# Designed miniproteins, single chains, part 82

Each design is a single chain, and the fold is of that chain. pLDDT is the mean over its residues in the fold that is shown.

## One batch from the design tools (miniprotein)

Design m2840
Fold by ESMFold2-Fast:
Structure m2840 (fold): chain A 83 residues (1-83)
Amino acid sequence: VKTAVVHLDRPSPQEIADTIRALADQGVDVLAINARAPSVGHAVGDALDAHPDLLVGVSVGTKDTGGSLAGYNAAMNRILALQ
């Protein structure tokens, strides 16, 4: 099992997608992303759809909610469903 931890400060959805793709291409099975961006949850959800065998966990800053929270919850529910 190959694990990676990445810290990103306010990444764009493209940066998140590119990071996940690059690590998936390297054979990473578990990825933890710590990021402070409103779009993180949405971008992670999209990336999980492209890489269904990859387990991705994300952390979002306490002040940035809205759409990122909905996307984050969708991604987390998908990860939990794999247990």
Scores: mean pLDDT 61

Design m2841
Fold by ESMFold2-Fast:
Structure m2841 (fold): chain A 81 residues (1-81)
Amino acid sequence: SSVLEKMKEILRTAVSMIAARTGDEAFLAEVLARLDAARSVEEVLAIAEETRARVKARYPDDAGLHALLDDTLEGIRRLAA
């Protein structure tokens, strides 16, 4: 699905930006592997929601990362609708 690949690309871009800011290459590798394995819009949405929750827990004081992921998840949800 074109929508599925677009959603994956949006989340890949967001987590690459997070890794660039935080140096958390292990987090990047884990999320990229999960995205590569995802076969449905619902799976990508779940990965995006879990990724947002994990980043907010790991970097509770980084309002910029929170805003990036909130915007990313909103964009993915709009494509899924």
Scores: mean pLDDT 87

Design m2842
Fold by ESMFold2-Fast:
Structure m2842 (fold): chain A 82 residues (1-82)
Amino acid sequence: MLGGILGLISMAEDAARYVLEVTEKISPEAAELARQGLELVRKGRDLALSSGIQGSYEALKLVQEGMRLVAEAVELAEKLTK
């Protein structure tokens, strides 16, 4: 069960890192949003690893907010590249 949540968070971190790598080549503003999103996903991962069921809820909220910023970075990059 915890392994499944950690697996999902790990996939989110990989996706955020990929978006950061791509956006760094397109726009500093999009890259900054992706970087902020990646930081939140990583904070969520750390909380999921260090705390029980209560921390898992907070971790998922951080991952959700991080992925929202990553999505905004993608939208901004797409707007700039057509």
Scores: mean pLDDT 81

Design m2843
Fold by ESMFold2-Fast:
Structure m2843 (fold): chain A 99 residues (1-99)
Amino acid sequence: LSLKEEVEIALALLQIGYAITKLSGDLSPEDAARIGELLDRASQALQEGNYEEALKLMKEAADLGIEAFKRVPDPEVAAEGIRLFETIKKKIEEVLKKL
């Protein structure tokens, strides 16, 4: 895969994870808004060919997702949300190493 394709796949995975967790209602409106803003900015950076900035913004969004799920009262829901965003973050970090 090209670097562009790998960044696009990482962003798509992060967007899917965000959509699932937002639809479940487990994220606060404030956390959902902050993550959504970072994803919009990452998408814009990717469209502009700024892969490093896109990956940095995606990593920030994944970190916010992890932090948000640490505050979820249901320990099973919290653990699954943390694991989801940590898995996506690892993929983002793997792509970032190829820069």
Scores: mean pLDDT 88

Design m2844
Fold by ESMFold2-Fast:
Structure m2844 (fold): chain A 80 residues (1-80)
Amino acid sequence: SLAEEVVAEAAEEVKEKGLPNSKEAMREELRRVMRRLGLPEELIEEWIEVLENLAETPDERKEAVAERILAALRELEAAR
């Protein structure tokens, strides 16, 4: 899935940089990966909030944010 790909890329980048496997390091690498993909900052922050509070976030909100990310990525792929 897209979320798994983004998380996997962020984890590999943290591993390569030798950063500690902390929540803050993972958040920052997720931001870098998503910025590299061209996602808007507001959407990046919403997605990180959802991922950090996954158990507490309503499924409707998880789906809405995921759909917005997929739509943004499709637009970016179409522009390439």
Scores: mean pLDDT 68

Design m2845
Fold by ESMFold2-Fast:
Structure m2845 (fold): chain A 66 residues (1-66)
Amino acid sequence: HMAELEERQRQIDEDVLAAIEEIGKAISKLTLSRTPEELRDQVKKENEEWLKKMVEKARAEIEASR
């Protein structure tokens, strides 16, 4: 059953990364809806950069824990 455990671990890793992306998008939408139009482009770029860093950090943690 090692193969089944490995596949389940991969599925969990993928689900975690997908959840981080979806949560990040939801936070970005909420933040932008509350941001004045003058700052919206800047905040959007900051949110995109933050999301990229969070996803990369999550991938690194997952690989380190394997």
Scores: mean pLDDT 79

Design m2846
Fold by ESMFold2-Fast:
Structure m2846 (fold): chain A 95 residues (1-95)
Amino acid sequence: NKEEIDYLIYVFELTEEEAKEVVEALEEAQKKKKLSNEEKFILVGSLILLLKKFDEDTIEKLRSIASDELVEKVIEFAKSNEGKSVEEVLEEFLS
C-alpha cells in the first residue's frame, strides 16, 4: 500500500490524499471483481487524469508506461466521467 502510494506521488505528483484515494479505489474494485492488468491501468490511469485535469505531462507519463491504444482507452473513460467523484467513477467502472 505505502509503496503504491509513494509511486503515485513520485511519478504523477499526486498529493498523499489523492494517491490514497486512487489506491483505495483500486482495492475496492479488486474486492468486487477480478481485474486484468489492462482494467487496473484503465481505472488507476483515469482517476489520475481526472485529478490532474488532463494535464499534458500526466498523459505523456502514461504513454511512457503503456501502449497508445491503452492510454486512449484511459482518456476515453476519464472523459466520460469528467466532474464525477472517485466513488461515482468506481461505480461506472464496475457497471
Scores: mean pLDDT 85

Design m2847
Fold by ESMFold2-Fast:
Structure m2847 (fold): chain A 90 residues (1-90)
Amino acid sequence: GPFPEPSEEERKEMEERAREYEPRLEEVAKTIREEGLEEELKPLHEKLKERTPELQRLIELGDYRGAFELMLKYLEEIEKEVEKILKEKE
């Protein structure tokens, strides 16, 4: 049967939660660009790409909260790797 799509209320809740984390995403993306870290982050990016089917599965099941939590974990892994690379470049 048709899987349930998120309600307008659920979409707003997820968008509101995403807005709490959007400054973190913007800051890390800015740091990556300004410090030229795209090449150093390529292995992590490829690893996270391999997890895209897991994210897609959660979306297909209508588990939008689980999908958001997985995206947040990806952001945290990127933030941690950026911090590690910058610390090693002293």
Scores: mean pLDDT 75

Design m2848
Fold by ESMFold2-Fast:
Structure m2848 (fold): chain A 65 residues (1-65)
Amino acid sequence: SAEDNATKAGTALALAAQGAMSEETGIALAKKYTKASDEELREALELIKAGKGREAGELLLKHAK
């Protein structure tokens, strides 16, 4: 589902935000689950880093496969 894909993309970006993987790797993984551009995925990553996980999730859901 779109919600499952948004969650998988969000998890990849959250791991990158925490330093568990590179930002490049997190974005590449998120691309498997969304139609979002690199710029939109970077925006979602910055929202996660700022503690705005809900806003990041809404952005990812909008672009989910």
Scores: mean pLDDT 86

Design m2849
Fold by ESMFold2-Fast:
Structure m2849 (fold): chain A 70 residues (1-70)
Amino acid sequence: SERELATRILERIGAALGKEDEMARLKAALDDPEAFNAALLEMAAALSPEEQQKALQVIADENARFAAEA
């Protein structure tokens, strides 16, 4: 499901970047699009270029896997 995909992406990013608490806040906001988008923009602004690249790679890998299963 899309929710399971989003949850896996956030958990993997949190583990990869050592930002599990920040990603847990995003995960908690998954049912509130407005709160989620606000938190996502705040987190994106706080990430270094290297952390952004790692996050994008996780997103790409999980989306590719989800598409292959769909």
Scores: mean pLDDT 79

Design m2850
Fold by ESMFold2-Fast:
Structure m2850 (fold): chain A 81 residues (1-81)
Amino acid sequence: MELKEEADKLIKEATEHYKNGDYQKAAELFRKAAEIYEKLGDLKNAAYFYRMASDFYEKAGNTKEAEELRKKAEELLKKYI
């Protein structure tokens, strides 16, 4: 499935960016991967990657984006459970 392959590429790119200390770019890429999983109905993986993006936005100093994605991840986990 094209969307799953796109999510996989985004996750690999995000991983390379955070290894290089580019937390802002890593957060953006994990957020895009989470959006793809959400569209696929995979709420567990969507929540996981939204939480990961939130963590990297915090490291980048983007507190507003971090809080919004943390809330998004929690809401998705409630729907999954």
Scores: mean pLDDT 84

Design m2851
Fold by ESMFold2-Fast:
Structure m2851 (fold): chain A 58 residues (1-58)
Amino acid sequence: ALSPGQQLAMKELGLSEAQARALLRASDEEAVALGRELGWSDEQALGAKEGIRIMDRM
């Protein structure tokens, strides 16, 4: 099932379900690699991962 953070990432960041799930589970290095594929900075990629994590705790 999709978490609230994954749903938000799909809606706000235009991620697929698979990409949102991968980002949430990613290490910092994996999150940066995913972000680079999407044209994000390293800081934006890490911020997106942390934002999903925070939303999933609410």
Scores: mean pLDDT 75

Design m2852
Fold by ESMFold2-Fast:
Structure m2852 (fold): chain A 92 residues (1-92)
Amino acid sequence: DEEKLKELEAEYKKFAAEVEADEELYEALLKYDDGEELSEEEQKKVEEVLEYVKKLEKEGAALKLSIKEGKEINPEEITDEKMKEYAEKLRK
């Protein structure tokens, strides 16, 4: 499913460009990364972005696992702990 991985990569690039185009959102994300205090509005925007990125990362992990295991894997069933283990295995 290299085709699905390419589609997911394109979705990531599109989302990254949209985030960069939103100056206020991009600045809020930088503040979050630096550990600076966020307003309630900035915190909500950052949480929405982080949840969407997490969803895309789980979809990517599920696709790669599906290719490796020969079974379709539901991205929603991938826990944060399983994502960490999977990321470590892919880097090796």
Scores: mean pLDDT 71

Design m2853
Fold by ESMFold2-Fast:
Structure m2853 (fold): chain A 64 residues (1-64)
Amino acid sequence: SEEEIKKFLEELKKRYNAYKKAMDDRIATLEANASDPAARQELENLRQLKEFIDRLEKEAIESA
């Protein structure tokens, strides 16, 4: 129902913020250990994803 969907979306927003913080922490950890090409590649992918997410959130705030 609509009520259930709204509750689910509200919970998703809270979890989304928690995951963004976890992503920041992971990026910091990878930066500290960016000696390996694989770690560097993962770091770059996460940085790009975070930048994309940050831009989406910023545009949503500016539009609201």
Scores: mean pLDDT 78

Design m2854
Fold by ESMFold2-Fast:
Structure m2854 (fold): chain A 92 residues (1-92)
Amino acid sequence: SAAADAQAFLANLPASLERAKAQKTKEEDKEKAAKEAKPLIDAQLAQLGAQGLPQAVLDEIREAAERNLEKGPLEAVAAAQEVLARHIVAQA
């Protein structure tokens, strides 16, 4: 399903970001990682929309990610993943 593909993508992204975070701890590095994560999340949301996921759910996922970008890229991706997972469980 579209949601399963998105969930797999988001699940792999935190591991990559955590690895990068472990090597760099400066604020500039966190900002760069956040800027990289946002385009990937936006691209995945566009794919989910094309596959028929409701706009309300897409908006909720995007808002959760954006709200948590200030806390860090890992937190932003985790928040987006939680909303998507919650929606998948509700549909199952």
Scores: mean pLDDT 68

Design m2855
Fold by ESMFold2-Fast:
Structure m2855 (fold): chain A 93 residues (1-93)
Amino acid sequence: MEEVEKVLELLRKALDEINQAKTVDEIISILRKLAEELKKFDSPFAKEIAGRVEDLIERIEEMKKAGKPLDEIKQVAIAFLQELIDRAEELLK
């Protein structure tokens, strides 16, 4: 599944970028870029993952509005992306 492999690569890259992020706005920017890249695939799987990333963006925007610290937001984003990575890896087995 070439599309699943490309999705996995994008998710791993986003995870690495979020680990290095210094602000909540950087995390939001990384996730928005990820969602845009995922939407370019004509694949039900990529569309589902893009939707989940958009849901994560909404959650992070709410956490930012609530004044949650960067470390807490970062942990939420990392855990969410890791779950998506694990799911994508399972499809390649």
Scores: mean pLDDT 84

Design m2856
Fold by ESMFold2-Fast:
Structure m2856 (fold): chain A 75 residues (1-75)
Amino acid sequence: SSSSMQQISQILRTVLGMSDDQVRQVMQQLQSSRSPMEGMQVLDGFMQGMRNQGRVSGGQYDNAMYQVSGVVRRS
């Protein structure tokens, strides 16, 4: 839903510190996913990339996955 997409966008901005351009790119790929599970795998890939670059802590990664999974489960 539109509300769920807005919540996910906000989590990416506030928890992961993503810019509006980065959020737009991630959300475009999530919208192209064939299932919620595939969408979560795409998001996990982006976050692993950021973590490997030292841009995101393990705690930020865990918090973002927890919050996004909660939004997806309620959708």
Scores: mean pLDDT 79

Design m2857
Fold by ESMFold2-Fast:
Structure m2857 (fold): chain A 77 residues (1-77)
Amino acid sequence: SAEELREEFEKLVKEIEELLEKLDLSPEERTAELLRLIGLEIEFEEALKRGDLEEAKKVLERLKELKERLEERLKEQ
């Protein structure tokens, strides 16, 4: 459901925000990551607004990929 997708998305956003606080990022890198997160939030909300659950799921998968990338980066610092 749209509510279940929203709950999962909000949980992932919180986890990503916690990862960004732990990462030693330059100001430019931090800005780039925050803009990516904001862009995904906008795309997700627009998909839900249209009732496009398949597109919302694709945006959710991209958010999961962002989290995995940040987790890998944290391991390397």
Scores: mean pLDDT 87

Design m2858
Fold by ESMFold2-Fast:
Structure m2858 (fold): chain A 85 residues (1-85)
Amino acid sequence: SPLEEARREIERIEELVDELERLGKEKNDTGLLHLAGMYRGEARILRDQLDYAEKNNDEDLAKEILEIARRRLRELKRLLEQAKK
């Protein structure tokens, strides 16, 4: 379901945020730490919105959240690839 897929993509965002934060700490890179904080905040907002969608049986909202989560995950994967160089 879009709800279950969105939840999984948000969990993946949180995992990659943790990796980005770890790299930022290891490199003492305040820019990476700032980016990790921003994406962590966005993941929290998406999770809250997904909880709302689930409680209200709003499948259309769940699909919108899924699309946003997928976009954020793509951005974060790109950032991690660049940060590992």
Scores: mean pLDDT 89

Design m2859
Fold by ESMFold2-Fast:
Structure m2859 (fold): chain A 68 residues (1-68)
Amino acid sequence: SLAEEVRAAEARALADLAAAGFTVTEEERETIRLVISQAVVARRRGLPADTSPDVAEARALAAEAAAL
């Protein structure tokens, strides 16, 4: 599912940040998840990853991923 894809990408991003010596708060983690969700939604619509066609759709996906 798209939510599982977001969770997998979030886990990878957190692992990369930890390997680089950064610590991530839960608030920062939620922000990372939202950014990933925006990129996933943009890719599904065939848009560049830095384009968010619908912030509400991205927020809904991030919330679904958080509930997994």
Scores: mean pLDDT 77

Design m2860
Fold by ESMFold2-Fast:
Structure m2860 (fold): chain A 102 residues (1-102)
Amino acid sequence: MVTHRLRARVTGEDPVKAVIDALRAAGAEITAIEVEGNTTRVTARYGDAAIEATLTRTSATEAELEMTITGSAAAVQAALETLLPAIAAAVDALEVTDLTSE
């Protein structure tokens, strides 16, 4: 099992909604959405990969995204190849700040 962790800054008119809608449109099965203040936690699956995304709104047009994808190497790769471009296409800017794999 491998874990891939992505940290990014997302910019748009509603970046939190844009990311959630992009995940759903790309084929992720959203199992939970929890909102606490400026922080939205999304739990989802893509194929055999488990996804946990945390979106912290820093302004009306900007949010910090932290996304963890866990699964087999093949499942994590498939999720990254599908979900990351979908998010990038749905927002005005996606700036990846940290990217780790184990």
Scores: mean pLDDT 84

Design m2861
Fold by ESMFold2-Fast:
Structure m2861 (fold): chain A 92 residues (1-92)
Amino acid sequence: MSKALKEAIEKKAEEIAKLLMEIVTSETRNDAALAELEKILGKEDLEELVRKVLEWIAEHREELSKMSEEEVLEKAYKVIKEIAKELLEKKA
């Protein structure tokens, strides 16, 4: 892969993770962030991202229950970013 393609994937993965974290931490429905995520990933990859994040949460439920809210959010952001990067790399 070219350096430019790797940098573009990294930037998009960060954008995706930030948008999904805004949805998760919002006290109100964030339809704008959901629409932007669907625009970036498409419906099928967005559903795959959400599924993988939910599977990760279920697998690590006991570990996460022992963490502070800030620690859980930081770890979730990193996991979402890694899954998003993998999905973007499959399309490249």
Scores: mean pLDDT 77

Design m2862
Fold by ESMFold2-Fast:
Structure m2862 (fold): chain A 53 residues (1-53)
Amino acid sequence: MSSQRLLSMNMASYGVASGEEEKVLKEMEKQGLGELTRTAAANQRRTLDSLAS
């Protein structure tokens, strides 16, 4: 995958896992990667919700 997608996925996973998703999203939006990071975070939350419930 591209470096931008990999970074967005890693930061999204960190944000969701740490509970700092909003902070991560704001920082990634400053870098022009907000949309990729939001999509990755939504997918990560969905996966964690499926595993937790």
Scores: mean pLDDT 75

Design m2863
Fold by ESMFold2-Fast:
Structure m2863 (fold): chain A 79 residues (1-79)
Amino acid sequence: MDDEIAEMVAENRTLEQLEADKKALDERIKNFDKAFEEHLKNSSPLVKKALEERRPVALEHYEHTRKVLDKAIEIKKEK
């Protein structure tokens, strides 16, 4: 469960590391979206279809990771 993973992450990382990880993740998501839009714009119809099918899976993975980090930060702040 995500809460148990967040607890484990909080135990093995400092608050500073968790906050840095979250900022790095947010930047990776921004870079992913920007690169994706650029690739989509310059791609053939067949490649566009493949990219569009892949995008939701990648975004779901990033969202899951972000939720875990957010919970770990909350746990760590409560100490």
Scores: mean pLDDT 77

Design m2864
Fold by ESMFold2-Fast:
Structure m2864 (fold): chain A 100 residues (1-100)
Amino acid sequence: DDIEEAIKLLEEARELAEEFKKDLEAGKINRETLSKLLTKLSELYPLLYEIDPELAKQLAELAAELKKAVDAGDIKSALEKLEQLLQKLEEALKKAKEAL
């Protein structure tokens, strides 16, 4: 079931995003955690697009902005984008669970 797979990927992405946030708040850029997060978001995109195309696009945009901030070494911007990403992941998870 594509919805069940989307829920699993959303939960995994949320956990990775929360882990990355804790590292950033400690002043550490964990590139491995970021890579795993971006991979999960990429896998999630086509599944979430079938549920909510606008939300899928918003998550993809936030993921790109997060990567850009991290690549620039801008921890403050990275944290701001990550907080927005976590909020949108929670919204997506709620919508996906309601679609079951």
Scores: mean pLDDT 89

Design m2865
Fold by ESMFold2-Fast:
Structure m2865 (fold): chain A 65 residues (1-65)
Amino acid sequence: TAEEAAERAAKEAAEAAASAPTVEQGQLLGRDYSLRAGELPGEAGRRAAEAAQKAATRALILSGF
């Protein structure tokens, strides 16, 4: 489902961003995961891409401590 795709994309993007050695690399990973998630057809891709970007950004903020 679109919801399951978004949840998976968000988790993967957050984990990748949190594991990045720099904020810049974390932002690039967030963008990459969002673009890949967006390749899913229709609503699923749109929601997954949005969820991935938001999750990666949140993870980067939390990882800055």
Scores: mean pLDDT 77

Design m2866
Fold by ESMFold2-Fast:
Structure m2866 (fold): chain A 103 residues (1-103)
Amino acid sequence: SFEERVKKLADRIIKESKDIVEALERLVQQFTLLSFILNLSPEETIDILIIGLKRLYEASKDPQVREVLKKMIEELEKLKAEGASLREIMDVVWKGYEEIKKL
């Protein structure tokens, strides 16, 4: 399925990244690029980002990192329910990235 392919892409990025900061940056960049290439809607873009963030959450051992990732997922799920622009989606994602980078 498409979801399984997205999960495999996320797992590969996580495996090939040196740390959590690089993994999150690369996940965001690759999934944003994928959304443009496939001409995904904002809702579909949220769906693939949530899949990637959930895979990163499962791979992470740091409780503070897991808390930030969980908040990002919850905020993205809320944006999907309310309707969101790509700009609002990217704001949530890059804000979470900056929070993890400070840890």
Scores: mean pLDDT 89

Design m2867
Fold by ESMFold2-Fast:
Structure m2867 (fold): chain A 69 residues (1-69)
Amino acid sequence: LELLAMFLSADKDRDGVITEEELIEMLESRKEPPSEEEIKRALELIKQVDKDRDGKVTVEEMYEYARSL
């Protein structure tokens, strides 16, 4: 849930696309640095959602994945 909120907050341009690097940078920009487990989980989510394997994930794909959980 918190990861999705961060995803929406990071999409300032509202282009609906987040890269793996942008997601990691968001986690690292927190006052408290993310744990290795949090980074691993975020990367696993992108890998599971990114069917095109271009390193980009749409907001719509992220929502559908979260809904399936």
Scores: mean pLDDT 64

Design m2868
Fold by ESMFold2-Fast:
Structure m2868 (fold): chain A 56 residues (1-56)
Amino acid sequence: NPALEALRAARSVEELREAEAQLDKDIAEGKIPKEQVQKLVALAVAEYIRLVGDEV
């Protein structure tokens, strides 16, 4: 899943926001099943916490 890979590859909050924007577009186009949407949103939150936790 390109959206999942983009979220995982994000190294900054800005890159994560770009990955989230792509995910939103894919959802709007019906490319992501509803079951995957919740999982990808949870992953985005986890990746955000990981990136923010590196900001010390």
Scores: mean pLDDT 75

Design m2869
Fold by ESMFold2-Fast:
Structure m2869 (fold): chain A 65 residues (1-65)
Amino acid sequence: MEVSREVGDRILAIGEGIEAGVEVRVIDGKLVFVTRTGSEEELEAAREAAERLSKETGKEVEALA
């Protein structure tokens, strides 16, 4: 998967809206939100961000603990 400037800007905006502990990575061509501590609150925030980004870009996005 190619991460365009537009997608990169949206990832940055989402990342800044999530409290510390979430990283965004590209794995096997898909965007993945990785939580640092695996807490339920971090995972929930990561899932919501992943769903929003997926809807806006049409790409598959996952969240990992």
Scores: mean pLDDT 60

Design m2870
Fold by ESMFold2-Fast:
Structure m2870 (fold): chain A 95 residues (1-95)
Amino acid sequence: DAEAAFEAGMRAFLEGDLETARAHFERAAELGTGRLRARAYLGVAQVHYLQGDLEGAIAALEKARAALRTLSDDPESVAEAAEVDEAIAALRAEL
């Protein structure tokens, strides 16, 4: 399920298998909702960033932000969404 896919993504990421990590994180985002979906998209963004794909990283961060915004009654999720917005701005400045 979504949790298992996310864990597989984290494991592949720690092992340096970025292609496998991205596939698992994308699956976790597809299956998950709310915070898990957001965390999965953050994983996708990190993989793109490490591969030098800034546009892909930004697109994944935008999806993570959208997932966090569905949790607008949770102050921590609102704060994380703001941090993601800052990360998006920083990466856009590198393009």
Scores: mean pLDDT 85

Design m2871
Fold by ESMFold2-Fast:
Structure m2871 (fold): chain A 80 residues (1-80)
Amino acid sequence: CADAIAAGSAAVNDLSSKGGAYTAQQLGNALKSALSGFGATCAADAAAGVSSGLEKAGASSDTTISAGALSAAANALSSL
């Protein structure tokens, strides 16, 4: 499940690196796509990757991640 951690983190970082603000829906769609094919057994690892990506994005950009983005991430993970 190390690939699920990497996929979750990469999806968050990719959206953050495209400039401008991303929506909760864009984050949810990106995570659903990136985590497609990983089973429910990797959901905890995927969640850790998403959390790490969000923390890194906040630290690097001096911006805050909205509660909506966190909700979108949780919804994407529930689809696994």
Scores: mean pLDDT 67

Design m2872
Fold by ESMFold2-Fast:
Structure m2872 (fold): chain A 65 residues (1-65)
Amino acid sequence: MEKKIEEIKKEAKKLLEETDKEIARLKEAGADQSEISRLVSRTVAEILRKIGDLIDEELAKRKAE
């Protein structure tokens, strides 16, 4: 499990860094706060999905005990 957690952490960090750069570009382009909020929400949802999948896999394994 630890390796999968590390992979998710690395992916999450990369997504957050990419999102931060995109937010900066959107601000420079004069985008409103709602556009920025939508981008942030999508990034958070993607990270939560990856975490949820990992939790579901581990719970399924523990049920076999």
Scores: mean pLDDT 76

Design m2873
Fold by ESMFold2-Fast:
Structure m2873 (fold): chain A 85 residues (1-85)
Amino acid sequence: LAAEAERTLALGRAMAEVLRARGLDETADRVLATFEKAAEAYAAGDVGRGAALEAAGMLLVAEAGLEDPSITEEANALIKAAKAA
């Protein structure tokens, strides 16, 4: 679960940078905070809480992608990379 926590945190940081590159700093901060909480839950062994928080972070990214589809494209690439690791 330490490896899962590290992977979740890395994904959250990468997602936040995609949003910051577009000037969406407030949304990037919320995404990062949500993925940090997900990583903390995974590190504590709470897989259910970790998964729920990760899903919530993904939802925030998806909502930003509704206004800018390039966010969705980059997010999907990051998710594929994270699953391959």
Scores: mean pLDDT 85

Design m2874
Fold by ESMFold2-Fast:
Structure m2874 (fold): chain A 79 residues (1-79)
Amino acid sequence: MKALLEKMSSMPQRILDNKDSPETVILALSSTVAAAESDPRTPEEAIALLREALDYALQGDFDKASALVQKAIEIELKS
C-alpha cells in the first residue's frame, strides 16, 4: 500500500470528527497536501482534489473537504 494512501484513508472521518478544532483539520490536511505534492507517483487529479479540500476546510466547510479527500483516495486507488 502506498504510504500516502494509508495516511489519507483516515482523513475523511478525521475531518468530520474534528469540526470543533478547525486548526487540527487544517494542519492535518496541509500536511497531507504537502506529502502528496512531494510524491511523484501521486496523480495530478488527486493533488488538485486535496488542494480543493484544503480550500474548503479553510472556509469552514468540513463536509465538502471530507468528500473531496474521499474522491482523492478513489483516484489514488485507481492509479
Scores: mean pLDDT 79

Design m2875
Fold by ESMFold2-Fast:
Formats: C-alpha cells, structure tokens, sequence
Structure m2875 (fold): chain A 83 residues (1-83)
C-alpha cells in the first residue's frame, strides 16, 4: 500500500505522479459512496448511524488523502535527492 505507492511514485516522472494522485482520489470516491449507501439502509433501525457513517467516510477519505500526500512528498523528496 503506502510503501508500494511510494516506490511507484519514485519510478514516475513528476507529471505521472500528479496523474497517480488523481487516480487514487477517484478510487476513494466509490468506497465512500458504498459505505454511505449501506449505512442508509440501517439508519431506520438505529439512531446516530448516519452521523457515524459520515464520520467514517470522512475519516477514510482523510486517511487516504494523508497517505497519498505522504507518499507524494516521499516520491518528490527521493527525486530531488537524485538531482
């Protein structure tokens, strides 16, 4: 995951790194939607579930964004050291 993403970024040119970032962001969207959809079916049973799902979806998106940010920074740093 993170380690593999960092290695892939190291092998790519700067424009390709940006493309990888956009690709990862697109992959995050379907996961968030799937979690929200499954939770909406249960909201009629337990109170607060919608808020929990929103928090979980936001946390997943945030963690994925932070992971990508760290991997991108690592890739750029490695490329700079090669200069």
Amino acid sequence: EAEELGKKLEELSTPEIVKLEEEAAEEAKPIGEEVAAKTSKVEGVLTGIEKTAELLAAKLDKEKAELLKKATKLGIEIQLKKL
Scores: mean pLDDT 58

